# Ledger of designs, part 80: designed miniproteins, single chains, continued (5)

Each design is a single chain, and the fold is of that chain. pLDDT is the mean over its residues in the fold that is shown.

## One batch from the design tools (miniprotein)

Design m18933
Fold by ESMFold2-Fast:
Structure m18933 (fold): chain A 98 residues (1-98)
Amino acid sequence: SEAIELAIQGGKEAIAGGLEAQKTSTDKKAILLGIAGSLGGIGAIFEAERLKNSKEAGISAKSGGDSALRAGELAGSKEAIEEGRKGLELGRKAVELG
């Protein structure tokens, strides 16, 4: 399913963005949002691969990507912002197709 593949890729981007924001920041809020982004991405992959629920996986990827993007903005990390934005957009597309 295209929706499942988009949700998995969105989850991976959210994980990457969340981890990058955590690595580049000493700000507690940025670190916590980065953790939320990574957890959201992990949830998206689990929901897509184990539960085969493309819509829920897309929602998790979108939420994780948004958290990673916000974390990247606070961290001043262009890489985390880009990865979070990709996770959010891929998650949104997965929801629309699911």
Scores: mean pLDDT 90

Design m18934
Fold by ESMFold2-Fast:
Structure m18934 (fold): chain A 73 residues (1-73)
Amino acid sequence: MEEAKKYLEEGKKAYNLGDRDKAIEYFQKAIEVDPNNAEAYKLLGDVYFAKGDTEKAREYRNKAIELEKKKKE
């Protein structure tokens, strides 16, 4: 859990600096250590949307919503 949080922080910093490829890399690492991390999928969707990849953005956003619903049930 702590490792996933670190990768989310680094990914957000990379995205804010305009380094979208590094942001994707860090968010993918967050998913590797915590596959149920809805925040990481949400952030991947945000980065792909910013890159103009609307299909991947929707796919990752939908995964984030599904994971959040399962945790709140």
Scores: mean pLDDT 81

Design m18935
Fold by ESMFold2-Fast:
Structure m18935 (fold): chain A 68 residues (1-68)
Amino acid sequence: SKEELREELLKKIGEILDILGDIEELKRELEKTEDPEKKEEIEKKIKELEKKLEEAKKKLDELAEKLK
């Protein structure tokens, strides 16, 4: 049971790191982008990923509480 919880926690950490990497890549793309329409599209993608990041962090906290 605790082993399954640890596996879920490690998987969630991996998901968070992937999301953070995607956000950083999009932020670099945003800095290079001059087109206002493309900027708005990238900003929307960043906001969606930031939302997913918050949800993943909440799930990580829930898993961490269960391991106490």
Scores: mean pLDDT 85

Design m18936
Fold by ESMFold2-Fast:
Structure m18936 (fold): chain A 115 residues (1-115)
Amino acid sequence: MELGAKEGEKAAREGFEKGGAEGAEEAAYGAGRGGMEGAAAGGGAAGAAAAGAAGVGGGMGAYLAGKKGDKEGAAKEGGLGARAAAGAAEAGGAGELGAKGAEKGAREGAKKGAE
């Protein structure tokens, strides 16, 4: 059940490698949105809200670290946000459905931030 969270974190790191702090930031935001959609589809309104909040937190953290020139911190914050969004969606919204939504959102966000 942690596979989606790990893949989300990996997508955020890959986004950082290709798009820097912006890639990590967009991956975290994407994980929050995807986790919200997956959790909502599973009937988990609380999980959807928590996933969204985690994605926003991670994205903001990545942004702030990047702004301060902390490239490693930006990658960590984005990855942690994506992982937290997947975990929140999984816990509150039909398990794997929420986690897979967050993972897909993180990958799409990472790709968008890198391009």
Scores: mean pLDDT 71

Design m18937
Fold by ESMFold2-Fast:
Structure m18937 (fold): chain A 70 residues (1-70)
Amino acid sequence: MLSPEAQALLDKAVEAGKGNSDEDKLKAADLFKEMADKYPDEVKANSSEIRGKFNGPILRGRVNGILSKL
C-alpha cells in the first residue's frame, strides 16, 4: 500500500504525463524517479498498479526503465 507521501508524488507524475510533448513525458518520468528514489520498497510492491497509471508507450517505457533499476 502506498503512503500518502508516495501517492502524492505518483499523482504529480501521472498529471505531468498527461502532456503531449517529450518534455512533459520526461518531467513525468523525473517525478516518478523521485518517488522511486524516496520510496523504493513501496514502488517495488506496487509496480504493476503504477505501470497501469501511465499512458502511452514512450512514458510507460521510461517508467519501466526506472522500475528495472530498483
Scores: mean pLDDT 80

Design m18938
Fold by ESMFold2-Fast:
Formats: C-alpha cells, sequence, structure tokens
Structure m18938 (fold): chain A 62 residues (1-62)
C-alpha cells in the first residue's frame, strides 16, 4: 500500500482525489486476481472517469 504522501502525489498526477486513488488501488488489486493489467486499467478508467493511461499508473502502483 502507498504512503499518504505517495497517494497525494499519484492523485495530483492523475487529477483525482487521494480517496479516489485509494479506491482505485483496492479495486485494481481485486481485479488483478482474475483480469489482465490492460483489462483492469480499462475498468479503473471507467469507474474513476480517467484515461486508461492514468489508470495504468494506479494499477502499476497497486
Amino acid sequence: MLSEEELRFLAQKVGISPEAVREGLELARKLMETKSVDETAREIAERLGISEEAALLIVGSS
């Protein structure tokens, strides 16, 4: 799990709240048990209303 400082930094890069990043990280961990990285990023992007590239940053940090 990311530190509070790392969560804030990632949130600033992605353009969402730190709470939304935390939600995305938890969702990414669960999805990665059954889905690929690309499939997980697509689901995160749709859920958080961000680009797939931004979602990949969250997935890679989970």
Scores: mean pLDDT 80

Design m18939
Fold by ESMFold2-Fast:
Structure m18939 (fold): chain A 68 residues (1-68)
Amino acid sequence: SDERLAELEERIREAERLMETNPEEARKLLLEVQTELGVLEIEAAVRKDYDLLRRLEELLERVREVEE
């Protein structure tokens, strides 16, 4: 759902804030987000929900940017 994606976006932003003060906790949060995105990607692929797949790819790219 859109609400679930918004929740994941907020967790990514939280990890960005934490990266400067508590990078260990930030990386843990990013791993949790990546795991959830992976599950959603499989579900979206099975349903052929290409709009959701694109949005999930955008979120995965943001996770990679934070880890950099």
Scores: mean pLDDT 84

Design m18940
Fold by ESMFold2-Fast:
Structure m18940 (fold): chain A 65 residues (1-65)
Amino acid sequence: ATAEDYLKAGRILYNDGRYDLAIQAYEKALELDPDNKEAWRLLADVYEKMGQTEKAEEYRKKAEA
């Protein structure tokens, strides 16, 4: 599996409302590609959806760096 494979899996899980599993998939993408800005954006989106605004802001900053 590649980082892109995990991002695709995470988006499917996110659309299914399975935010915990989507986070795990995006974290696996970052294990393979630590500078993957798309993974950081997607993590920010999930945490925002879960009402965890501070974590969402942390990941948005990583995506912008």
Scores: mean pLDDT 83

Design m18941
Fold by ESMFold2-Fast:
Structure m18941 (fold): chain A 55 residues (1-55)
Amino acid sequence: SIKEEVIKLLLSMYDKSKSLEEILKDLENSDSPADQYLAKLAKEIKEELEKELKK
């Protein structure tokens, strides 16, 4: 599903040394529309992302 693909993509790009809030802030502050859209999708699944980043 798109939700699982977004989780996988974020985990592959950013390791757990960064907090979810820092990852989202970096994406939102990007000049790339794709990064901004990814941040929006990540916010919609924030609870799932927090669980995956803690593992």
Scores: mean pLDDT 67

Design m18942
Fold by ESMFold2-Fast:
Structure m18942 (fold): chain A 61 residues (1-61)
Amino acid sequence: SLEDILASFEKLAKELSKSHSKELVIHVLTQLANRELSHLSPEDAAKFREHVEKLLAEIAA
């Protein structure tokens, strides 16, 4: 489900952030998000994109 995908993505972001630079984490998450977006419906893609943008902004801060 979309909720499971979002939860998994957030968990991955937290794990990567423990051991890697902000720049590398943002790069990896952006690449993974783009791959995931290609498999989602337009409505789910919009929600996923909004969630990812917020997450990337938090990492960049």
Scores: mean pLDDT 80

Design m18943
Fold by ESMFold2-Fast:
Structure m18943 (fold): chain A 55 residues (1-55)
Amino acid sequence: SEFTEKLIKEAKEIYKTKGPEAAKKYVKDYLLSLGHSEEDAEDSAEALIKRIEYE
């Protein structure tokens, strides 16, 4: 939960300052660094960015 909140907060800031592609890359790279697969990281990053866009 704490890691998720931090990830979302940082992704929102990157989205606001650098746009959706930069924010998606940040989330994907972070998840890959934690040992997630490329497919899981991509899908999770896309889902998170859509949530940010809707908020």
Scores: mean pLDDT 81

Design m18944
Fold by ESMFold2-Fast:
Structure m18944 (fold): chain A 77 residues (1-77)
Amino acid sequence: SYVEKGEEALKKGDYESAVEYYAKAAEEAYAAGDYDAAIEAARKMAEAAEPLPEAEAAKKQAEGAIKALEAEKAARA
């Protein structure tokens, strides 16, 4: 899974690949209607981005995605 690939990249110190894999994990979870998994993957993406020079942009993107996913989850509840 993309979550497993993200965790493998993170263990190797490949933060850029970890961010990409977690982003793909969030997209697949969203496509499957699994909003909880999509939110979790977006949070992992933000955490993996912390050591990167573009961490602030990645965090802002993740925060926006999480807020949108939480709103969609609430609308479907």
Scores: mean pLDDT 78

Design m18945
Fold by ESMFold2-Fast:
Order: C-alpha cells, then sequence, then structure tokens
Structure m18945 (fold): chain A 91 residues (1-91)
C-alpha cells in the first residue's frame, strides 16, 4: 500500500540524514517496488541524492532523469525542477 511505501520512504530519509547512504538506498528501492508513481518519483529522487553522496554519479543522473519524467507526468513541478537542477550540476 502507499502507506507502507511512504513509511519505507521515511525510513530511507532518516537513514540518509544519519549518513547511512547504502542502507537508505535499500529502503528507497523497497518504496519504489511497492509505491504509487508519486512515491516512485520521490524515492527515485532521494535514491539519486544518496547515489551522488556515494560518488555513483551516472546512476544518480539516471534516477534523477526517471524521477523528473514521473514528476512531469504527475504535475509535481517542484520535484521536476529539483531533479533537473541536480542533473545539470552532475553533467
Amino acid sequence: SDEEAWKLLQEGEKLFSQGKYEEAIEYYKKAIEVGSKEIQAWALYNRGLALKKLGKLEQAIKDYEESKKLAEELGLTELAKEAQKNIEELK
């Protein structure tokens, strides 16, 4: 359910704030697997941030590009802008 996916996203964000980027990525992956397109868009963006922290820049760009695509489809204007900004900073 989206409630479960949202809790997975929140746990990932908590782990990210603690510098536990690899563990955060695992929770974001789970949120993507069980969540709606809206949760997938946010989880992809957050996974991109964690991948960037780990120096996995090509993987981070891919996640930002997919997040932006979903955000644009869903009208999540601020998420789409943030994803684009991060893509431009890494290219």
Scores: mean pLDDT 90

Design m18946
Fold by ESMFold2-Fast:
Structure m18946 (fold): chain A 71 residues (1-71)
Amino acid sequence: LSPEIQEDIDRSMLRIAASVAKYTPVPQDPKEAQRDIEWLRKQREKALEMGDEESAEKLEESIKRLEEALK
């Protein structure tokens, strides 16, 4: 794919992932929650690299929510 098309697809996928993460319940299993945190951090880094600050903020909120739940 051309870089322009790939960027548009990646941006759309990030918006969907950020929205889904916002409404996903905290996993009961701490190991699963840690895996989800790592995945979300990678998605947040991609969003920041693409300049999608809105999605990055939503992903950061989800990360903080999961980290707080692991206390």
Scores: mean pLDDT 78

Design m18947
Fold by ESMFold2-Fast:
Structure m18947 (fold): chain A 43 residues (1-43)
Amino acid sequence: MEEEIQEKGERVRKLLDEARKNFGKDPEKATELIREANKVALE
């Protein structure tokens, strides 16, 4: 279980990092990336 959570956490982290980079450049893109991260976290 923790191993699976760790892998999912890494994917979510990468998506959130990308979202943060886009906050100042493209807020809409950042929002889309946050939605994707949430979907991955719920899997």
Scores: mean pLDDT 75

Design m18948
Fold by ESMFold2-Fast:
Structure m18948 (fold): chain A 77 residues (1-77)
Amino acid sequence: MEPSEELQELMTTLLQYIYGKISQKEATEKHGLPQSILSALKRGVPLSELRKLLKRAGISEEKQETILKFLEFRQKI
């Protein structure tokens, strides 16, 4: 399984959630992300706070990096 494929799917899901095209429940069910993480992303919390939340939730390092990179990307757009 190529990491790039999983990362692309995760980023697509995060974009769909932020733009209101899917629910928090659908996003959590698809990728196992806690609703608290999705809520933090939508609110635009600081990267340091988000990193702490991801660590406490036991999210894999690959998914943590993808989520943090997505938030940085969103801040530019």
Scores: mean pLDDT 71

Design m18949
Fold by ESMFold2-Fast:
Structure m18949 (fold): chain A 58 residues (1-58)
Amino acid sequence: AAGAARLRARIAEVDRVIEKLKEQYEKTKDTDPEVAELNKKGIEIAEELRENLRARLA
């Protein structure tokens, strides 16, 4: 399908966001549990988006 390169670029961007959210979760899980839970939810949402984008590539 057309746009495979754009989809790959979006997946790479989502991967970077997930990486940053995981780093924030690790930093906050001991000090700010409320913020850690928000980061965890953000990771879940971003991972679902990544899977959706990957499905469009397949």
Scores: mean pLDDT 82

Design m18950
Fold by ESMFold2-Fast:
Structure m18950 (fold): chain A 63 residues (1-63)
Amino acid sequence: SREELLEELEELEREGVRAVLEGDYARLAQILRRMSELYEQLGDLEKAARLRERAEEFERLAA
């Protein structure tokens, strides 16, 4: 449901902040990819695309 998707997004946002503070770019990339999937399910394709692009950038930084 939309409610469940929004709850997962809130949890992922908290985990994302922690990943940034810890400098864990690999984990941040995984979180951003999952958030992108959830925004696609919500129909926010523009936000989903931006999150996917950010995830790809952080994956390159982690490598």
Scores: mean pLDDT 88

Design m18952
Fold by ESMFold2-Fast:
Structure m18952 (fold): chain A 70 residues (1-70)
Amino acid sequence: SEEEFKEKLLEEFKELLDRLVKENGLDKAEAEKIFAELKERIEGKSVEEIKELVKEALEELIKKVNEQFE
């Protein structure tokens, strides 16, 4: 179901954020903010809309992680 898809996606995204905090120096408070914003943004959205929002969130994470190496 869409609800199961959403729960699974949020769980996987949280695991990714936890890994980035532990292994890539992402700030814990920033990670919590990113997770909360994504969770809010996907409420009431279709699977297609959720996919686009997750892509945007992942692109922002990639930018933040890349800034750590400059």
Scores: mean pLDDT 77

Design m18953
Fold by ESMFold2-Fast:
Structure m18953 (fold): chain A 55 residues (1-55)
Amino acid sequence: MVPSAEEFRAMSREELFEFYKEMLRELAEEGGLEVSDEEIEKLAELIVEEILKGN
C-alpha cells in the first residue's frame, strides 16, 4: 500500500530511501533504462534529502 503524504513525512530516512529506491528500480525496469544499483541508490538518497529539506 502506498503511504499517505502524512505517513511519508513520518517515515524514517531508511524507509523513505527503500521506498524511492524500489520505485526508481521499477521505473528503470519498465522503461528499459540502463541504470546501475549505485545510480539508483544515489538518486533515491537525493530525493529523500530534498523531501526532508522541503519539510
Scores: mean pLDDT 74

Design m18955
Fold by ESMFold2-Fast:
Structure m18955 (fold): chain A 90 residues (1-90)
Amino acid sequence: EEEKKKEEENKKKAEEIAKKLVEEGEEEEKKIKEKEHKELIKFAGEEGRRLGEELGKDPEEYERRGRAYTAIALSKDPELTRKEIEETKK
């Protein structure tokens, strides 16, 4: 019982953090006007969806996370983010 409560609390806390990051990323995505950056976000979303399917998770949620996290990364360091995504394509 106590062990299950701790697991549920940790899961709930992780989900809350993930939701906050997705909201932050969606705001950053709205600010992105560069065509190349939009294409990188689209690719990251597609990769997130694929990962969600492979892990037996919600693919749409993982697509949303991929897009959001990439938008945040692009807002902080667009060159590094582009390089990391290009390396993923290999």
Scores: mean pLDDT 76

Design m18956
Fold by ESMFold2-Fast:
Structure m18956 (fold): chain A 106 residues (1-106)
Amino acid sequence: SVEDALAAFRELARRGRAALRELMKAAPDDDAGIAAALDAWGREVLAELRARFPPEAAELAAALLRAVLQLTVEDLKRLSEEEVERAFEERLREAARLLAERLRAL
């Protein structure tokens, strides 16, 4: 269902944020390492999304997750924990809305 797909999308986004937070605590200035980790995670997640989503929606979901996490990297360098949490949840809501519109159009 659309609801199950969106739940999976939100869970993947939150797992990615948790992994990024731990990575950046260990190496906050390793921009190349952070980019490589995002690329590796994106490839693994795209495979999982392709199993759960229609093909047309899987690539959109992967792109939206990548965008949310890239912006979260910048927020983690500059913002307080509370500001990071608010910004992440707002971006996740918008990404989920766009994905829901695409899923309902299929």
Scores: mean pLDDT 82

Design m18957
Fold by ESMFold2-Fast:
Structure m18957 (fold): chain A 74 residues (1-74)
Amino acid sequence: LSKTEKRILLALYRAEGTPLSARQLAENLELSQSTVSRALRGLEKRGLVESRKVGKTTLYSITEKGKEEAEKLL
């Protein structure tokens, strides 16, 4: 995982299953939304996060596989 992917995965892990948007993650981590969106695509491709569209917003949550990977980073 890239440094940015690790930071986003840990942020979602600490959210304890609360779905977060790319904008919320960008604000929380002080990253650009484009950087966060690219990292989220990488994490989703690896099966570590999943996405769900709610209205006009895409929300991301950590998978069980993602939780296991995040725990290795602690």
Scores: mean pLDDT 87

Design m18958
Fold by ESMFold2-Fast:
Structure m18958 (fold): chain A 86 residues (1-86)
Amino acid sequence: MGSYEKLLEEVLRRTEEVVRRAEELVRAGRYEEAERLLEEALEELERLERFLRENRNMSPESERVFAEARERLERARRAVEAARAA
């Protein structure tokens, strides 16, 4: 119980931290580093989600948390790509 709840809180906290860090890198003109950071975070999120699904440890709450985290990271990645193209 406590470990699982902390895991979901950590997923959201980590997502917010990564998005903020990527925005800082974009402001500094470090687009390739921002892109890599977001790609690595998405890969970690997908790996964790897959692990939980395969072990039947996904709940409606965790489904929403992972969907929200993935959408936020994907939006940040698209913003970096747009800034780099401009």
Scores: mean pLDDT 82

Design m18959
Fold by ESMFold2-Fast:
Structure m18959 (fold): chain A 59 residues (1-59)
Amino acid sequence: LSTVERVIQRDTGLSRAQVEEVKRLLAAGDREGAIELLMERGGLTREQAESAVEALLAS
């Protein structure tokens, strides 16, 4: 996992497997699914989830 993935785990409490699922959704072009997972499982606001998605895509 990258530093960005570790920061997301720390901020959200998501497991490594859940972060990998977010990455799979992004690789499949399902940006909205990734945002929803971060909000529902990670407790992020939509703005925080969008920021996390941008950071993951840049990594």
Scores: mean pLDDT 78

Design m18960
Fold by ESMFold2-Fast:
Structure m18960 (fold): chain A 73 residues (1-73)
Amino acid sequence: MEEKRKALLEAIEKGEINKETVDLFREMSDEEREAFLKEVREKGSLKQQIDAEIVFALVEMERAIDKIEEERK
C-alpha cells in the first residue's frame, strides 16, 4: 500500500499524469486516497496539490458515471 502512494508521489513530482497514474488512484482504497491527499497537502508544492486533486476528481467522476449507468439498468 505504501508502494502505491510512493509511486503516485513520484509521478506527480515528475508531472507524469497519465493513464498509469490514474489507474493507481483507481486501485487505491478510500483510506489510501485520503492518506495520499493528506500527505500532498502537508508536504507537497501547490502544483503537486492541484495535480493530485485533478487526478482524484477525474477518478471520482468516472466512478459516478459508472454508477449512474448501472442505476439506469
Scores: mean pLDDT 70

Design m18961
Fold by ESMFold2-Fast:
Structure m18961 (fold): chain A 70 residues (1-70)
Amino acid sequence: MKVSQEEMDAAAYILGVATLAAAARSRGDEESYKVAQEGLDKATQAYDAGNFPEAKKIAEEAIKKVLELE
């Protein structure tokens, strides 16, 4: 299979957002969960469209927003 650097980076950041969403949900942190889940949804949509640079950017912004909350 061909895996580009951009695809790898996007996948890694998306996994990071998914991990934050799961952790927030487990804690009952509704605000962080909502931000992470919205970011995950948008990043996954960009990834599925083959826009890996955009998927990485969206995921990175979601991670930053979650970390800036609590």
Scores: mean pLDDT 81

Design m18962
Fold by ESMFold2-Fast:
Parts: structure tokens; sequence; C-alpha cells
Structure m18962 (fold): chain A 59 residues (1-59)
């Protein structure tokens, strides 16, 4: 359901922040990719916007 996807997104965002603060770039990027994919599924951002964000973060 939408509520289940929103809870999953919130958990992924919390885990991504923890990975970022721990200096775990690989885990941060992986979790952020998953969170962006859920944001597209929820209609919060476009697939094109998600791809642009990921490209910027992977520099």
Amino acid sequence: SREELERELEELEREAVRAYLAGDREKFLALTRQALELQVQLGKISEEEAEAILARLEE
C-alpha cells in the first residue's frame, strides 16, 4: 500500500543519514538509490529527477 511504501521510504532515509554520518559512502549511495526509487513510485519525483540526483551524488 502507499502507507507501507511511505514507511519503507522513511526507514531508508533514516538508514541513509546514519550511513552518511558514519562515512560509509557505498552504503549511503545504495540506500539513497533505493529511497529515490520509492520516491518515483510514490510520485514525489520523476524518474529523470532521480537519475540526475544519483549522477550528482556519484561524483
Scores: mean pLDDT 85

Design m18963
Fold by ESMFold2-Fast:
Parts: structure tokens; sequence; C-alpha cells
Structure m18963 (fold): chain A 60 residues (1-60)
């Protein structure tokens, strides 16, 4: 499972890649939720979080 620190770092990286740094916290929360739902499968958690992050970026 992701630590809070790992989730924050990944969230920042994804937000920067999408050009929307203001989404860092929201993406970090998506990563933490995806990790919890995936039961320790970090690859599946990352896949779900990236999908959610793209949806947030498309919305505005």
Amino acid sequence: MLSEEQARRAGRSIAETLGKPELEEEITELLREADRESGGDSVEAARKAVKGAKELAEKS
C-alpha cells in the first residue's frame, strides 16, 4: 500500500504532467482511495488513480 508521502509525491507528479498543479491534493486523495480499494496492488491503484485524474483534468 502507498504511504501518504508516496501518494503526495505521485499526486504532484501527475498534476504537473496534466498542467493543473491545483489538482495535486485531489489527485493525491484519488491515489489513496485507489490504493485502499486495490488491496495493496500498487499497479492497479495507479491505473485507477490516473483514470480519475484525467477525468478531473478534463472537467476544468
Scores: mean pLDDT 75

Design m18964
Fold by ESMFold2-Fast:
Structure m18964 (fold): chain A 64 residues (1-64)
Amino acid sequence: SLEELIEEIEKIIEENDGKVTEEAKELLSKVASDPEKLNKVLRELGKKFPEAEDELVRAAIELL
């Protein structure tokens, strides 16, 4: 589910000291074909990791 995907990405970012790793980007790519889901994932992750927001936005742009 989308919620499980968000939780998995959150865990990866937490385990990597707030860094958006290649594993996190690969999971983000699973929703790249659905802009509404991608935007929802980015909003939820940005709320929990404000310091990672720029990296998340850059990763999303590369997927579009």
Scores: mean pLDDT 81

Design m18965
Fold by ESMFold2-Fast:
Structure m18965 (fold): chain A 64 residues (1-64)
Amino acid sequence: MEELIEKAKEAVENGDKETAREYVEQLARELGVSDSVARGLANLVAEGKMTPEQAAQAARDLAA
């Protein structure tokens, strides 16, 4: 889990929105949210509205 957050953070820092979306989407799915929710969180991170760490927390809260 921490590895996916780290990779997503690196992608955001490099301006690689597509790679950031992929890592956040994978991270959210592994936390147990639906595909549509995972995509939504990935888009928020790619748009700079949410950090990968915040997306991970949101996915945990939504999966519970």
Scores: mean pLDDT 82

Design m18966
Fold by ESMFold2-Fast:
Structure m18966 (fold): chain A 83 residues (1-83)
Amino acid sequence: MEEEEKKIKELEKRAEELEEQARRLEAQAQRLADELLEAIRDPSRREEAERLLRQIGELVRQANRLREEAEKLRKEAEELKKK
């Protein structure tokens, strides 16, 4: 019983860490998105806008993957709680 409780807590902690990493990546993507909105209004910054768009896409994909992993861990923890 205590061993399962510890495993549940470890899964929840790992999920929380992944969610925190995802939030940091999302915040980074949001900052770049704000820069992108400014860059697309300036024709001289076209190359910068294209680079920002690619970086935003990468960060969003990474954040989504981390959130999916966190959701799986939380679901595993919930299944253990039902035992």
Scores: mean pLDDT 84

Design m18967
Fold by ESMFold2-Fast:
Structure m18967 (fold): chain A 81 residues (1-81)
Amino acid sequence: MTDPERLEAEIVAALLYMEAAITRVIAKNSKDPELRKKLEEIADKLRATADEVLANVGSPEAIEAGRKALEEARKEIDKLL
């Protein structure tokens, strides 16, 4: 059975990867090169954070950083759109 700490890390990472993938799709469909670059940078940060969460299973600090990164990315995307 899945360890609860690993399950939480995998869920947080999955949410970060999903947001990164959606952000990259929006970036590729943007006609504004500056907006595209900003969205790609957000997507890259989200993927790096997801990788960090998975590298540090059982770390409350990594989980909190992941959740915060997701919230901050969503706010930044809302300001750009």
Scores: mean pLDDT 84

Design m18968
Fold by ESMFold2-Fast:
Structure m18968 (fold): chain A 65 residues (1-65)
Amino acid sequence: SRELELAATLGGIEGAREAGVTLTFEEGLEAGKIGVELLGAKTVEEAFEAGKIGGIILAKAIKAA
């Protein structure tokens, strides 16, 4: 759903921020997708938390590049 995608995207941006990387909205979408693919999400809260993990993963990848 659009609500789950938005929640995961916002989670991705927040997770990356905590890891020291500022993402664009488009990068946040990718971060959210990474998190949801790894953990799954059925609620907005689960999508946000999954996205947050995706954001941390993407931030670490950016820092390693």
Scores: mean pLDDT 87

Design m18969
Fold by ESMFold2-Fast:
Structure m18969 (fold): chain A 58 residues (1-58)
Amino acid sequence: MDIYRALKDVPKQDEKTLEFKKGDLLELLEELSGGFYLARSLKTGKEGIVNKKFIEKI
């Protein structure tokens, strides 16, 4: 399982994007084009699109 950590708080932008707080753990589900990932929040269980600039692999 590929786990990433959130580097900053990101508020909900729309239905497709994932909301998270700095330090939240995210599971990578799919690598998307344009520098985005489809990820799941381990805290909330919600899935959505994340900009890879805001997360780091642990």
Scores: mean pLDDT 84

Design m18970
Fold by ESMFold2-Fast:
Structure m18970 (fold): chain A 62 residues (1-62)
Amino acid sequence: SKEEYIKEIKEIILKKAKELGLNLDEKKVEEFSKELVEKNPEKAIEAVKKYPEEAINLLLSK
């Protein structure tokens, strides 16, 4: 389901943020994850798994 994809993307981003010593706003991460999944859920999860740092940079550029 879309909810499961959003949860998985959120968990990947938050885990990578902790590894990098970044404190991200969970609400912003959730909103960003929802936006990615609305466009294309399968490509979103694949991209975030492959390039989690790029996903964080995109989130922070807003």
Scores: mean pLDDT 83

Design m18971
Fold by ESMFold2-Fast:
Structure m18971 (fold): chain A 75 residues (1-75)
Amino acid sequence: MLSEEEWVEAELALVVMEAYLAKKYGFSIDELERLLQRAEEVKERAKKLGLDNSAKTAEYVIEELRKRIEELRKK
């Protein structure tokens, strides 16, 4: 099994990639909200492990996802 640090790194990479694809190809609000939940979990676990750079990257993704969800809700 992956260590907790390895899980954070792997999941962060996947969340970053999926956030990029979501912006490019137009994911649904439900899909974006699920991705946001995953990003929040990565941020929390990164903070607990002292992975400051990973936590900052996760926060950036969270902010971008929230902004995109708000844009879609206005339409």
Scores: mean pLDDT 82

